# Designed miniproteins, single chains, continued (2), part 84

Each design is a single chain, and the fold is of that chain. pLDDT is the mean over its residues in the fold that is shown.

## One batch from the design tools (miniprotein)

Design m6920
Fold by ESMFold2-Fast:
Structure m6920 (fold): chain A 78 residues (1-78)
Amino acid sequence: VRHIHATVDASAGVTGEQLAHAGIGAAEKAGVPVELTLTLVGKVTPEALEAARQAAAALAAHPLVSRVTLRVVETEAP
């Protein structure tokens, strides 16, 4: 199983569709079953968290995706 880690800056206003599309593209390019980890960084709003949840659900439905893990990383201090 191949592990793919994608980091997304929530402050950039990324949509769930963009997150899902990027994850699916990475899985298809790998051509083998993958475990995806989506890490949300920056200013995480409730809207950004919901978009990430929707993206994770869409990714989990893909045949080449064996597992999706959603992580939220609090950026503490510069």
Scores: mean pLDDT 70

Design m6921
Fold by ESMFold2-Fast:
Order: sequence, then C-alpha cells, then structure tokens
Structure m6921 (fold): chain A 80 residues (1-80)
Amino acid sequence: KKEELQKKIDEIATEVMRELAREMAERGPPSDEERQKLIELVKKARAEGKSDEEIFIEMLKYYGFTEKAEELSRLLKELR
C-alpha cells in the first residue's frame, strides 16, 4: 500500500514537471527575480525543517499548481 502511494506521488510530480517544462518552453526561462524568490522560499522551508517533498509542494503552490500541491500533501500524510 505504501508503494502505491509513492507511485501516485511520483506520477503527480512527473505531470507537474512536464507542465512546467511546457510553460517554460512557451514563455522562456524564469526571470532573475523569480529565481531569487524561489531560492528564498526553499531556504525558508529548509530553515523550518521541511523535507524535500514538502519543499517541492511549497514550490508547486508558488507556481499556482495549488490543486496538485494539495493532492501531494494529502498523499504524503497517508504515507506517514
């Protein structure tokens, strides 16, 4: 059962990464300001003791993938 949840998490993460890659191909890479905000978000989450998966969810929320972020958060809670 835990392996099934991990597979679901990986599938959602892969879908989001494909969508981000598609959007970046259309609009170009993020600006220096955008990249700096992401770096600060990751640093803050690290300082709060969040896991890599939790940091990834915060990044998804930042990019507006709120629905996918909430689904991943729910699945991660089920794993624990």
Scores: mean pLDDT 73

Design m6922
Fold by ESMFold2-Fast:
Structure m6922 (fold): chain A 77 residues (1-77)
Amino acid sequence: VDQREKIEKAIEELKKKFPEAEFELSERNGYYVVHVKLPGGELEIYFDKAGRFQGLSGGGDPELIVEIVLELAKLTE
């Protein structure tokens, strides 16, 4: 089953929990990249083609970053 579809569904659930945030999915250099725009910052969250969390870049509210990453990880398991 397509990992891209799983990540897209996860983004839809995140949009309901964080309606103030904007989410965009792209593919870059063998990764799925979830771009998150927040009022206080921007994040890029990287997954490999198997859907495994690889890392993140950017900044903003550390608590909000942790919550978004943990929720994304739960939804992609």
Scores: mean pLDDT 76

Design m6923
Fold by ESMFold2-Fast:
Structure m6923 (fold): chain A 71 residues (1-71)
Amino acid sequence: SEKEDEAIKRLTQKKAERGKLTPEEVREFMRELLKENIENAGLILEAVQIAPTDYDEIKKKIEELKKNIER
């Protein structure tokens, strides 16, 4: 969804600025995603933390994580 894509862009930018999100930043972003009713908040944050700092790579990782849960 549009809200999910905008959240991914924001998280990618913050990771690029800092190299890695802190636990406090992860907690704050989790609250933001939940307020926006983004269903995959946990998967998005995990993908941002473990994927390379790149929007397309993070999106790819989110899709891989979603597919693994369905199996």
Scores: mean pLDDT 75

Design m6924
Fold by ESMFold2-Fast:
Structure m6924 (fold): chain A 62 residues (1-62)
Amino acid sequence: ALDEDTAVELGIAVGLNEVLARRASAAYLNGARSAEELVQLAQVPQPLAERYLKAVEEYEEA
């Protein structure tokens, strides 16, 4: 299962700084599932939000 540390690490891997990676991970773990939700809840730029969700999806498929 995706834990908080892994969720933050995935955010950093897709180019988010630590602050944005922590916000994106918190939003995702609290139910955000779309790039639009990550933009609204975590203030992540749309292209990075899309990359983050793809990285999480690929991690969960492994």
Scores: mean pLDDT 83

Design m6925
Fold by ESMFold2-Fast:
Structure m6925 (fold): chain A 70 residues (1-70)
Amino acid sequence: TKDEIIEEFEKIWKEIIGEIENPEDKKEAEVLGKDALEKLRKLTDPELLQNALQSAKDELELVKEEKEKS
């Protein structure tokens, strides 16, 4: 379960980075995503893990909505 959450979190951050067209912003997002993933790996509480995953999903949703429809 934890490994599945980590894989989904990593996938979400890859999608967020993929939606960014500006190379400089993309690089910053890569650093932020790596740091967030490292912090996630240190969590042991399932509720905190789910909360972190939900926050990443919310961010991806906002990015996709902005790109697809203003």
Scores: mean pLDDT 76

Design m6926
Fold by ESMFold2-Fast:
Structure m6926 (fold): chain A 68 residues (1-68)
Amino acid sequence: KSSSLFSSGGIFYAAGEYEEALEFLKQSASLSDDKEKALTLKMMGKIYESQGKLKEAEKYYKEAEKLE
């Protein structure tokens, strides 16, 4: 379920395991409705921003805004 995958992504993000976090969040996004997908894409944006990938982060934030 998308909520379980999102929770796993959040746990890995908090642990600094960014690649694992992104894997779970990508799976969560594919199973989510538009509102949950927007939240998931914002979290992915934060992870990319934490990695210094600002252009990738902006892309994910923009995709999330379109779903709200």
Scores: mean pLDDT 80

Design m6927
Fold by ESMFold2-Fast:
Structure m6927 (fold): chain A 107 residues (1-107)
Amino acid sequence: DPEKEREQRRLDYRIERLKKMTPEEIEKEKEDGARMAGGLARWAMEQGLSAEEARELAERMGVDERIRDAVAEAVANSETPEEAERLAREKMREAFEKEIKEIEKLL
């Protein structure tokens, strides 16, 4: 399955990168990701984009799939740009923390 192989390669790359990072760098990357997801979700909702259109925009921008999914979920489940920004930040942090826990299980 070419798509599963591509996703696995991206996950392997992130795992190897995270192993080389300090706890401070990991926290910074989590917060940078949350900020990007929040900003994109807010902007997409201000432009009147659907969740699907916001997802496609994130894909074209080449952002991380965690950011893409956080943006799409936030746009789908929010009534205002402010709610979308908050929800996207929360979802990105949750996704990042889940990935860290999965990496810890592999050690």
Scores: mean pLDDT 82

Design m6928
Fold by ESMFold2-Fast:
Structure m6928 (fold): chain A 96 residues (1-96)
Amino acid sequence: VEEKIKKAEEYLEKAKKSKDKKEAEKYLEEALKLIEEIIKEYGTKLSDEELEKLLRLAREILELARERKLSEKIQKRALEVETELGVIELEQVVLK
């Protein structure tokens, strides 16, 4: 999990530094793909720290996509990922 989270963070940083919108969107797509894989594989098994990091990443991705006026598809995908992570957080609270 930690390795995939760090990889997603690296892609977000590359997107932030990219001057080309298409390049930035490509990096954000790779970051979102890693987050989606983590959610699918671990779901409610994620620790509070891991979930917090993923929520922060998803929010930063969405904010960057909106600020840079990237495609509607990437914005929707980022919102879906943030929503899914929020559902996991709520489910963990109910299980505790």
Scores: mean pLDDT 79

Design m6929
Fold by ESMFold2-Fast:
Structure m6929 (fold): chain A 81 residues (1-81)
Amino acid sequence: DEAKRESRLVSLQLRSFHLQSPNPPSFAEIGERLGISARTVLEIYLGQREISPELRERILALLRELGYDGQLHPLIALLAE
């Protein structure tokens, strides 16, 4: 349940980053930088995949490198149940 909650939070943060970015990188580009497939990135984005703590930290570090401020977009925050 904790892992599921953390995976859901990463999904929400990735969606928030996408909404905040005027020109967001493609899932293929994100996947290449994380060493995972574009399909895996899509599944994480959709909240359909549980992720390891290691991958969670790598995703969050990448989003911060790309300018993400760590804040959930207001529209995405409403989906955090």
Scores: mean pLDDT 80

Design m6930
Fold by ESMFold2-Fast:
Structure m6930 (fold): chain A 96 residues (1-96)
Amino acid sequence: MEEDLERARRAIAEAERRAREEGERLPPLDEERKKEAKEKLEEEIKEALKLIEEDPSLAEAILEGARMALVLARRAEEEEIAKLLEEFIKEVEEKL
């Protein structure tokens, strides 16, 4: 594993833990933040799919991060972001 991929694994695990902890107290997102989050998520999804193609062992960690982000998006009532995450999770599971 490259050092960057090891950092990605830890970042996903940290994001999962953070989303779980922060999920209780997240404020709702305004329209600009929703758009930014959506654009960033779309780019992260493309990068995650590329990482999974290069190293399939990352799929489980990426899926766990995506599932936690989905919980976070649902708690924030960000329906569009939640739908993107659901589609991404389904696509990764279909490819496994």
Scores: mean pLDDT 69

Design m6931
Fold by ESMFold2-Fast:
Structure m6931 (fold): chain A 95 residues (1-95)
Amino acid sequence: LSTLYSLGPVLREIMEATGNTRETVTSLEIEADIGLYLLDNNLVIENPEDPSKSLIDLKDTLLQKLADGKEKVTGEEFREAMARAREEGWIIPVE
């Protein structure tokens, strides 16, 4: 999932600048989960010319759920975020 991995350098810079490795590691895990969800459901990011922005917005939504709880996103929370992403048009079917 090349579009997800394109965010790696940005997350690395954030880790180095802020020293907050928890959020950066969690972001990479969420990006991987998003990628698997897209593959399993035959979906793509709506804006292929700038997919990183859509992924950042979705990632931030999931991170907000984790920030207070200090835990990984639950399956229900992840599915809710994916449903909202589809409703907002960030994620669409390939056809």
Scores: mean pLDDT 59

Design m6932
Fold by ESMFold2-Fast:
Structure m6932 (fold): chain A 95 residues (1-95)
Amino acid sequence: AIAEYEEEIRRALPEFAADLAALSSRYTAPEGETAAQLVERARELRAAGTPENLLEAQRELLAALALLSEAPEEEAVRLLAEMQAEIEGLKLPAP
């Protein structure tokens, strides 16, 4: 869940946790976008490799997580696995 992701970040890099929690609580997925589209955008942002793009990729993944509770079960399981892999692959900006 999104709250579990926030707890993981808080434990790994406490200095970034408050900002990311505030971002996730206020981020709203753009109207008409699916979780799959948000994950795809996050992959593209991650590939660019800048700290700004990595933060934006995390925001897109958090928005995708918010949509999964409304998705069909099979689609939700698939997208959750893809998002977990992308989140694990992301690197937060260096101190």
Scores: mean pLDDT 57

Design m6933
Fold by ESMFold2-Fast:
Formats: sequence, structure tokens, C-alpha cells
Structure m6933 (fold): chain A 56 residues (1-56)
Amino acid sequence: DDARLAAALARLRAMTPEESGPVRQEIIRLVNEWMEKGETPEEIARRVRAVRAALA
């Protein structure tokens, strides 16, 4: 959930673009998991923004 997204985003910030592929795929899977649970794209975008703000 939000903790998994925060951990993935923190790892992504520490990586080069060449290293980031697996972490980007993890984030995509997490978003797809939320979509499967019935969350709307708007709700997912709001959650991502909140997690990113908390990491700043």
C-alpha cells in the first residue's frame, strides 16, 4: 500500500535510470493492484501525490 509505494519511490530516487527498471515495474504492479481493488485513477493519483509529498 502507501508504505510499499514510499519504499519503492525512495529506492527509485537513489538509482540511475539504467537501474530503475525493476523498481518502476514494482510501482506499476502496485498501481494495478489498486485498480483491481476498484480504486479510480483519480484516487490512485491522489494517493501517489500524498506519498510523494510525505517523502519530500
Scores: mean pLDDT 76

Design m6934
Fold by ESMFold2-Fast:
Parts: structure tokens; sequence; C-alpha cells
Structure m6934 (fold): chain A 56 residues (1-56)
């Protein structure tokens, strides 16, 4: 696929990605898990949703 590097980086336990997710969750007054389920997962393709769920 054309975006394999992007997908790999987004699913890796990266300090930068984790930090940004935590900041966005806090801005919404949500936990990281709740933020992913309410704000991120509904905007993703089914394949990206599976990758995020597997990363949690």
Amino acid sequence: QLSVDRDSLETLPSFHIVRRLQEQAEAKNLTVVDFLETEVIPKLSPDDEKLLRASL
C-alpha cells in the first residue's frame, strides 16, 4: 500500500504520538481510550480502526 510507513509509525508506541493523543484527550476531558473511541475511531477506515484497537 502507498502509506505503509505512515501506518507503521502511527501504530508504533512512539513517545510523540502517545503525548499528542494524551493532550487531545485531556482537551476533551476524556481518557485516551475514550478519546480514541469517540473522536478518532469513527473517522478512520475499518483497517485503521483495527490497527488502533490492536495497539490498545
Scores: mean pLDDT 64

Design m6935
Fold by ESMFold2-Fast:
Structure m6935 (fold): chain A 56 residues (1-56)
Amino acid sequence: SIVTFDEEILAPISPTAKLKKVGEKTFEVTRIDDGSDEEAVKTIRDARGRKYDYKI
């Protein structure tokens, strides 16, 4: 799925998803474990562990 964050995230990480940058604030999310793409998006953090608001 494609997710857009409310602000730019430098080096986003997730334990359950592979992230591909497709826009300034927009990423293509591909889960690598079980669960939904929405669940995977909720695990995305920046390098400091901060969570960001998003739209799918």
Scores: mean pLDDT 74

Design m6936
Fold by ESMFold2-Fast:
Structure m6936 (fold): chain A 110 residues (1-110)
Amino acid sequence: DVDRLREEAKQELEEGRELARKGSEIGNKENGKLSLYLSSMEFELGLGAQILENGGSLERAEEEIREAERYAREGIKIANKNPSTKKARDLAKQAMEKLRRARRLLERAR
């Protein structure tokens, strides 16, 4: 059931976007570069969810998810070097788990 998998993936991306937004807001006071990466992750996750909502291609949604994962990895690398960013790091890791669930759902829709 492709439509159900798209709806579930969209929900995971929207939840991940909210976690990335919160991580960016918390990170902004500690490290502007970390905040920028988490904000970029939020943007790409939002684009992926919008593509799925508007009946766009699974391939394009997966591309936005890959970009979000790239930004998440860079943000987590920065956060791992500074213990004061622990809350932003934990939120980024949670958003990354949501992104991975969305990608798995889209792989099943193929």
Scores: mean pLDDT 84

Design m6937
Fold by ESMFold2-Fast:
Structure m6937 (fold): chain A 94 residues (1-94)
Amino acid sequence: SAAEEQIKQEEEKLKITLEALETMIELFRKGYSIEEVREYAKENLSEEKYEFIEKVLDMLEGLGLTTNEQRVLALESLKKILEKNTKERIEALK
């Protein structure tokens, strides 16, 4: 059904975005700067993950976060929000 296809698309999008967020978290924990994370994503990740990461990095810069610890906390919060919102959308489609 159309609803089943939409659920699959939501699950696949969540998987891609969570993988991208986890990659950013791991790189920041390793001491990477925003510029180094951006370059890593450009060279090593898919175009879809790179575009998502660019938007998230721009958000982190806009929030004025100055330390990697602050950036990791923001990304962990974003991860939880995206998981919750996606689960709520999927449940509404069932």
Scores: mean pLDDT 87

Design m6938
Fold by ESMFold2-Fast:
Structure m6938 (fold): chain A 113 residues (1-113)
Amino acid sequence: DKEIEKIILEAQAKAEARIAEYYRRAAREHPAVEAILTELADIEAEIAKLYLEEAKNPSPDIREKIKELEKRADELFDRLREADPRLARRLAAHATGEHILGIGEAIDKILEL
């Protein structure tokens, strides 16, 4: 169902945008890992934009670009975990929470169809 897929992608975009803002704030508060967190924030913001583009016009090229960005984010997050494991756990918990909220928002909208 194209409408259900669109709702899911828009919810994912909102979650990624909120995660990006949280990483930007964390970058300002943690100078030792500022470069890693700034790049993570930029990647999550780009993923959010790509999910919104996919929601409007599905494309294999957009999906592939999201995968490459997610792989880069994973590599940066591994570096963050090595540099500051406590901060990495906190940020991972926050990101998980934002995704769970996004799933709830998507379910609510789907039930209104």
Scores: mean pLDDT 89

Design m6939
Fold by ESMFold2-Fast:
Structure m6939 (fold): chain A 55 residues (1-55)
Amino acid sequence: SKIEELLEEAEKSEDGLEAEILVGVAKLYAAVTNDRESLERATELEKKLRERFPE
């Protein structure tokens, strides 16, 4: 799935800004397609990325 590809890319990103953008796009796709499971996964990854790239 496109959302899963975006989340995988965000998780592997070495750049905090790039990771945040990728997660944001994944959340947007999940929201507009009413995919609650993917939205929850994206939200959890977003929390982990905030810990990994604290700003």
Scores: mean pLDDT 79

Design m6940
Fold by ESMFold2-Fast:
Structure m6940 (fold): chain A 69 residues (1-69)
Amino acid sequence: KKIEEIKKALIELIKEKGNKPLSAEELTTKVLELAGVEEEYIEGAREGDGEKATEGLRHVAKFLKEEAE
């Protein structure tokens, strides 16, 4: 369920930006928000904290693995 929501909203974000480049920060923050990770990781990604963003993405990867299986 989270996987499908993340995919759909990421695709919508890309479509909304059209030919405009997406920043890595925008992409990371959006993915973390949609995955429903702890707010500290979302805030860290917004602030450019690579360590918090990476931990948040690890949680997303775990959600992808668990829901895909």
Scores: mean pLDDT 70

Design m6941
Fold by ESMFold2-Fast:
Structure m6941 (fold): chain A 100 residues (1-100)
Amino acid sequence: EKEKKIEELTKETVEKVVELFKEAAKLSSESLKTALEAMIKALKEVAKTGTPEETLDAMIAAAAKALALAKDEGNKEAEKLAEEALKLAEEAKEKVEKLK
């Protein structure tokens, strides 16, 4: 039961983070869009091949990088979406740790 809840929470969080990155990409410069699309591809791959822990850590790292790039660009809307993605990934990791 705990394993199923961890898998489900991880999958739901990946889907939400990917959607936030897709929305940010639509509002971004070509360079930020390219970076976000690369991160989406990497997250989809780790979600298929990695553990829930690896997937959550990859989401946190990707969201933190997206946030830094959006701030560097001065894109406040992309920054807000990246902050939401980071919060979701961090909250999901905390919930997964509670289930162990």
Scores: mean pLDDT 85

Design m6942
Fold by ESMFold2-Fast:
Formats: structure tokens, sequence, C-alpha cells
Structure m6942 (fold): chain A 91 residues (1-91)
């Protein structure tokens, strides 16, 4: 599970870096990254404290709202922050 979360975070950070360098908003790619972060949350939900779970859910909701607004970079930043919090809790 930790390795899977680290791989997912690495992929999200790579997507974020590419979008920032290219300057293009790939909203579909950002949406998929947010979906992957949510899949991670659903797998680890029972292992998170209620406080961390609430914070991660808020970050992913913000990421989903940013996707709907066409802000792929912002969505990836929020998804990465959510995954980093999950990883810190499970370490």
Amino acid sequence: MILEIEITLGMVLLMLGVMKVVGEEDVALARRAVEMAREVLERVRERLSPEVLEEVERLLREAEELVERGDGIGALEKAAEALELILEELR
C-alpha cells in the first residue's frame, strides 16, 4: 500500500511538472489523477484518523471543483497534497 501511494503521488507530481513546463491545461489527465487519488483514499479510508480523513476529503473535493473549472494544474496540486497527507499518516 505505501509503495502504491508513493507511485501514485510520483505520477501526479510528474503530470503537474509537465503541465507547468508546457503551460497547457490537460483537464482530462488532471481528472484521471484526481480519480486515482480518490481510489487511494477509498482503499486506505479505515486506516486514517477521522481528522486526516476529513482533511483529505476536503482537498479532493477542492481538486474536483478545480477540474470542473478547467484548472488542471490547481487540481493536480490539491491531489498531490492529499496523497502526501495519506502517505505521512501511514508512515
Scores: mean pLDDT 83

Design m6943
Fold by ESMFold2-Fast:
Structure m6943 (fold): chain A 89 residues (1-89)
Amino acid sequence: TLTLPSDEEWRAMSEEERAALREPVLALVLAQDLGKAIETVIMGMEVGRIAAEKRKRGETLTPEEMAALRAELREEARRRAAEIRALFA
């Protein structure tokens, strides 16, 4: 089951974090790669959620931590994207 961030969690994401989802998703959809578009959205939403949790603790994600997190989440996002894609097949 795909868990989407709440409206509050989405609003807690920075403009930079939200903007990072727009152009990559559009580019992938235009390339007709729906699986990659879904993967990118899932990954971005999860990174945003974790960043919001760290901000509540007075912590921030460094660029290095963010890169490592994206790499880790990429495989999970691929699996979730495949599951979602299968629902439309």
Scores: mean pLDDT 65

Design m6944
Fold by ESMFold2-Fast:
Structure m6944 (fold): chain A 85 residues (1-85)
Amino acid sequence: SEVDLLIEMFRIVVDTMVDLGQKGQPIPGGLINLLDGMADTLVTEFGVPREEAEELRRQALEAGLSGDREKGREVVERFERLLRS
């Protein structure tokens, strides 16, 4: 389904950011733009409140920058719950 594809793509984005963070490498602007687009899709297509989508986006970026795999996993689980609500 479109929902399953979006969740898998979000997981790949978060995992890639976390991998870069763990290696001390900068997160490319294109990857941040993709994250921003996914957060906007939550608001425009799934009716998620903008504040909640912005908080999720912030948590995803923080997980990436800190290389925190567990925080990344929690963020992906929250994204999935929002899409399946």
Scores: mean pLDDT 88

Design m6945
Fold by ESMFold2-Fast:
Structure m6945 (fold): chain A 78 residues (1-78)
Amino acid sequence: MSSRKVKEDPEGVEKLIKLIEERLEEVRKNLTPEQEKELEEAERLLEEAKSLPASDMRTIHLLTAAALTLIGIEFELK
């Protein structure tokens, strides 16, 4: 969509990182051994995203991938 400003996205990215970290900790407490590998993948994606500038589209892509991985694990835990 046109007219999106991404200059102030670093605050949104920071909040998304915090939400993913909190969800990782919650999921980690209830994991089966087979789900630990999926959690490790989500953690890897999150750490890679944290290493990139918040304004980088790659950061958003990695955070989205980590969030989707966590949602998948959560669906399995329900």
Scores: mean pLDDT 72

Design m6946
Fold by ESMFold2-Fast:
Structure m6946 (fold): chain A 79 residues (1-79)
Amino acid sequence: MAIEEYIKYLEEKWGRELDGEKSREMIREEVLAFLNDEEAQKELEEAYKNISTLSPSVQEELEFVKRIVEEAKKELEEE
């Protein structure tokens, strides 16, 4: 699941394991909130269109976030 990939990303970034169940619930809620927020989705798409003007670290993070959002949409469509 895309949400589980995002949890693993955060675990790697912080160098420690997260509380899997609590983290999954929080991230699922954040993803659902994002998918129901049309302005947040527009901001992400606008940022992605201007990705070449951002720093390399922000570009990598934005590309990763866009991928996770697309995968999460597919998973949620099956629920």
Scores: mean pLDDT 65

Design m6947
Fold by ESMFold2-Fast:
Structure m6947 (fold): chain A 99 residues (1-99)
Amino acid sequence: MSPEEVEQTALELSEELKKAGMDDQSSSVESSTPLLGRLAERYPEEANELTQKLKEIIEKLKEGKIEEAKKLLSELAPRFSAGGILLSAEDNGLLDFQA
């Protein structure tokens, strides 16, 4: 999967979150989009897994399953933080599960 496709998926998720009235979550995803592009360049396998999960959340939002989408997004939120850590993990070796 290309970095452009990962970034496009993250932007689509941000738009669907905004439509659902989740402006804070939308802003967080949009702010993480460049990080996801870098993740796809350096760790394509992790980026592919993350992108599949983003697509699942988008599908739930489009179906109006807002509570299911919120649950999946909450479970996925540590991966946005971990993506930043993973890009610097060459020196730090730290993968934090942060709630």
Scores: mean pLDDT 70

Design m6948
Fold by ESMFold2-Fast:
Structure m6948 (fold): chain A 57 residues (1-57)
Amino acid sequence: MTLEELRARLAALDRMRAFAQEQIASGGDVESAKLALQGLDEGRAWVEAEIARLRAQ
């Protein structure tokens, strides 16, 4: 995966996180949103670690 692909993945995760937070705030699908936020936090940490590895050379 390239740096561009990883940055695109981070942007997608940020959009998904914003949507999940909106679901919690609006009283929508709060249970699914909370589970999604846990997975998104794990995914974001992984992508940030991969970006750091690629930039470390």
Scores: mean pLDDT 80

Design m6949
Fold by ESMFold2-Fast:
Structure m6949 (fold): chain A 61 residues (1-61)
Amino acid sequence: MVNIKLLEDGVLSGKEERNLKKGDIIQFSENHEVAIAEDGTIIITDYVTNNELKTKAYEIV
């Protein structure tokens, strides 16, 4: 597991959707991928949980 700390607000989508705030910490599996959309939105997809995080900035803690 890896911990991802939001540096900006974000949205977590998967089996359910929730709005996240700056400072929130989300756990991801080692089987995740990071992509950047055309508008600069960072998209982190966890292929074990099928969760997808969208935010403008994050750090690993």
Scores: mean pLDDT 84

Design m6950
Fold by ESMFold2-Fast:
Structure m6950 (fold): chain A 71 residues (1-71)
Amino acid sequence: MAYIQLDISFPGGGFSTDLQQQLLSLGAIQTQWIDNTHATITTPASNAGAIIDFIHSHGGSIISARQAPRT
């Protein structure tokens, strides 16, 4: 299955347990928060659009989007 890795930013501070849980419920398989404003999210490619829309709706932005490496 193809996976997309998204590097995201929330300039106003975005880390919360609720936000993380909502990202996981949208099908993100991994969320890695670097700080309160930056995270890396890994998602199946089929779920990437919904996750991007969610991030934009909550004041976030996508820094980069790339295909996740296969093991």
Scores: mean pLDDT 76

Design m6951
Fold by ESMFold2-Fast:
Structure m6951 (fold): chain A 63 residues (1-63)
Amino acid sequence: SSFDARKRKLVEIAGKDAIRVVPDPALKAQIARAIAEQDSDAVLQLVSQVQQQTGLVITIVSE
């Protein structure tokens, strides 16, 4: 996608959803930092890790 700002916003939403469901405080802190730094790739990787650990599905924007 050529809409980087929109992608960042959707990734931020997915990251915040992951923070709400993840029981690991260290992983929660890493996701919050990646969101604050606007590192979309790091957020997507951490959200994927949360899904693998919890078995919950979080909608991730991949473009």
Scores: mean pLDDT 73

Design m6952
Fold by ESMFold2-Fast:
Structure m6952 (fold): chain A 78 residues (1-78)
Amino acid sequence: SAELEAYAREVIERNFALLEAPREVFPAVFEALVAAMRAHPDRFGTLEDVGRLAAEAVLSEEVEHRGVRIPGGGRFLR
């Protein structure tokens, strides 16, 4: 859903700003989450799930959601 993808982008951008994380890592985190959402649309149906997962993906090396494993920002931050 375009609305869910837009919300994921907003949550990631807000958390990157709050954490002063390097903006160049943003595309990798966002693309990984969107790829998972598109591959498993049955697992990502609510704004609440997407918001929580997007926030976790900024800090974590990996996030698990309903059996789906998604690489997070920690994998790209050095």
Scores: mean pLDDT 74

Design m6953
Fold by ESMFold2-Fast:
Structure m6953 (fold): chain A 85 residues (1-85)
Amino acid sequence: SAEEQRALEGLARLGEDIARLDQMLETQDLSPQQLQDMLQGVDRGLEELKQLEAQFADNPAVQARIAELKKQLEALRAKIQAKLA
């Protein structure tokens, strides 16, 4: 469906954003403000994935991709929190 295609495209873009942010954490000396802004972005991404998970409950392909991205966002969140501590 058109909704499924838009969801998968959105998930692909989110995956690219996660990879970019993870690279920034590994390669750049980020300020506390930048880390807090990234953390807010991660929290928004997790909330959006939760809504999408409910919308596509019966779609195994979308569910599998959401599960993968949730794991990646949680890992990124933990890395950001560690740098803020």
Scores: mean pLDDT 88

Design m6954
Fold by ESMFold2-Fast:
Structure m6954 (fold): chain A 73 residues (1-73)
Amino acid sequence: SRAEEEAEKLELFRRDLAGTLAYLAAHPDREVLEETARLLEGLAEFFAAQGYEEIARLAREAAAELRARAAAL
């Protein structure tokens, strides 16, 4: 079902995102943080357009977190 497909994509997205966030926390760089936030914002729009609202929400929240980290550097 679509719900099962979304759940699978959500789990994969969460794993990839967790690894990315951990790497960026260990290697803080303003430009990389801002570029990654921009990519996540684009992914959020892409997933929202497909109806994957939970994945889109996580991507937007992660983008906001990375922009806040960049501003703190």
Scores: mean pLDDT 88

Design m6955
Fold by ESMFold2-Fast:
Structure m6955 (fold): chain A 59 residues (1-59)
Amino acid sequence: SEEAERAGKRGYDAAKAGKALRVPEAERLGMEGAHLGFVEGDAEKAMEKADEAGRLLKG
């Protein structure tokens, strides 16, 4: 779905940021979100993981 793709993209973007900033937990959670969104089509879980990764990247 469009929502799942959007959530997956947010996860992937967070994973890339986590890798660049050397925050392995954000990279892992972001990749989980990407998988949930792009592979499983689960927008809700994908967004949850993307948001969790985003929080780690903020501090």
Scores: mean pLDDT 86

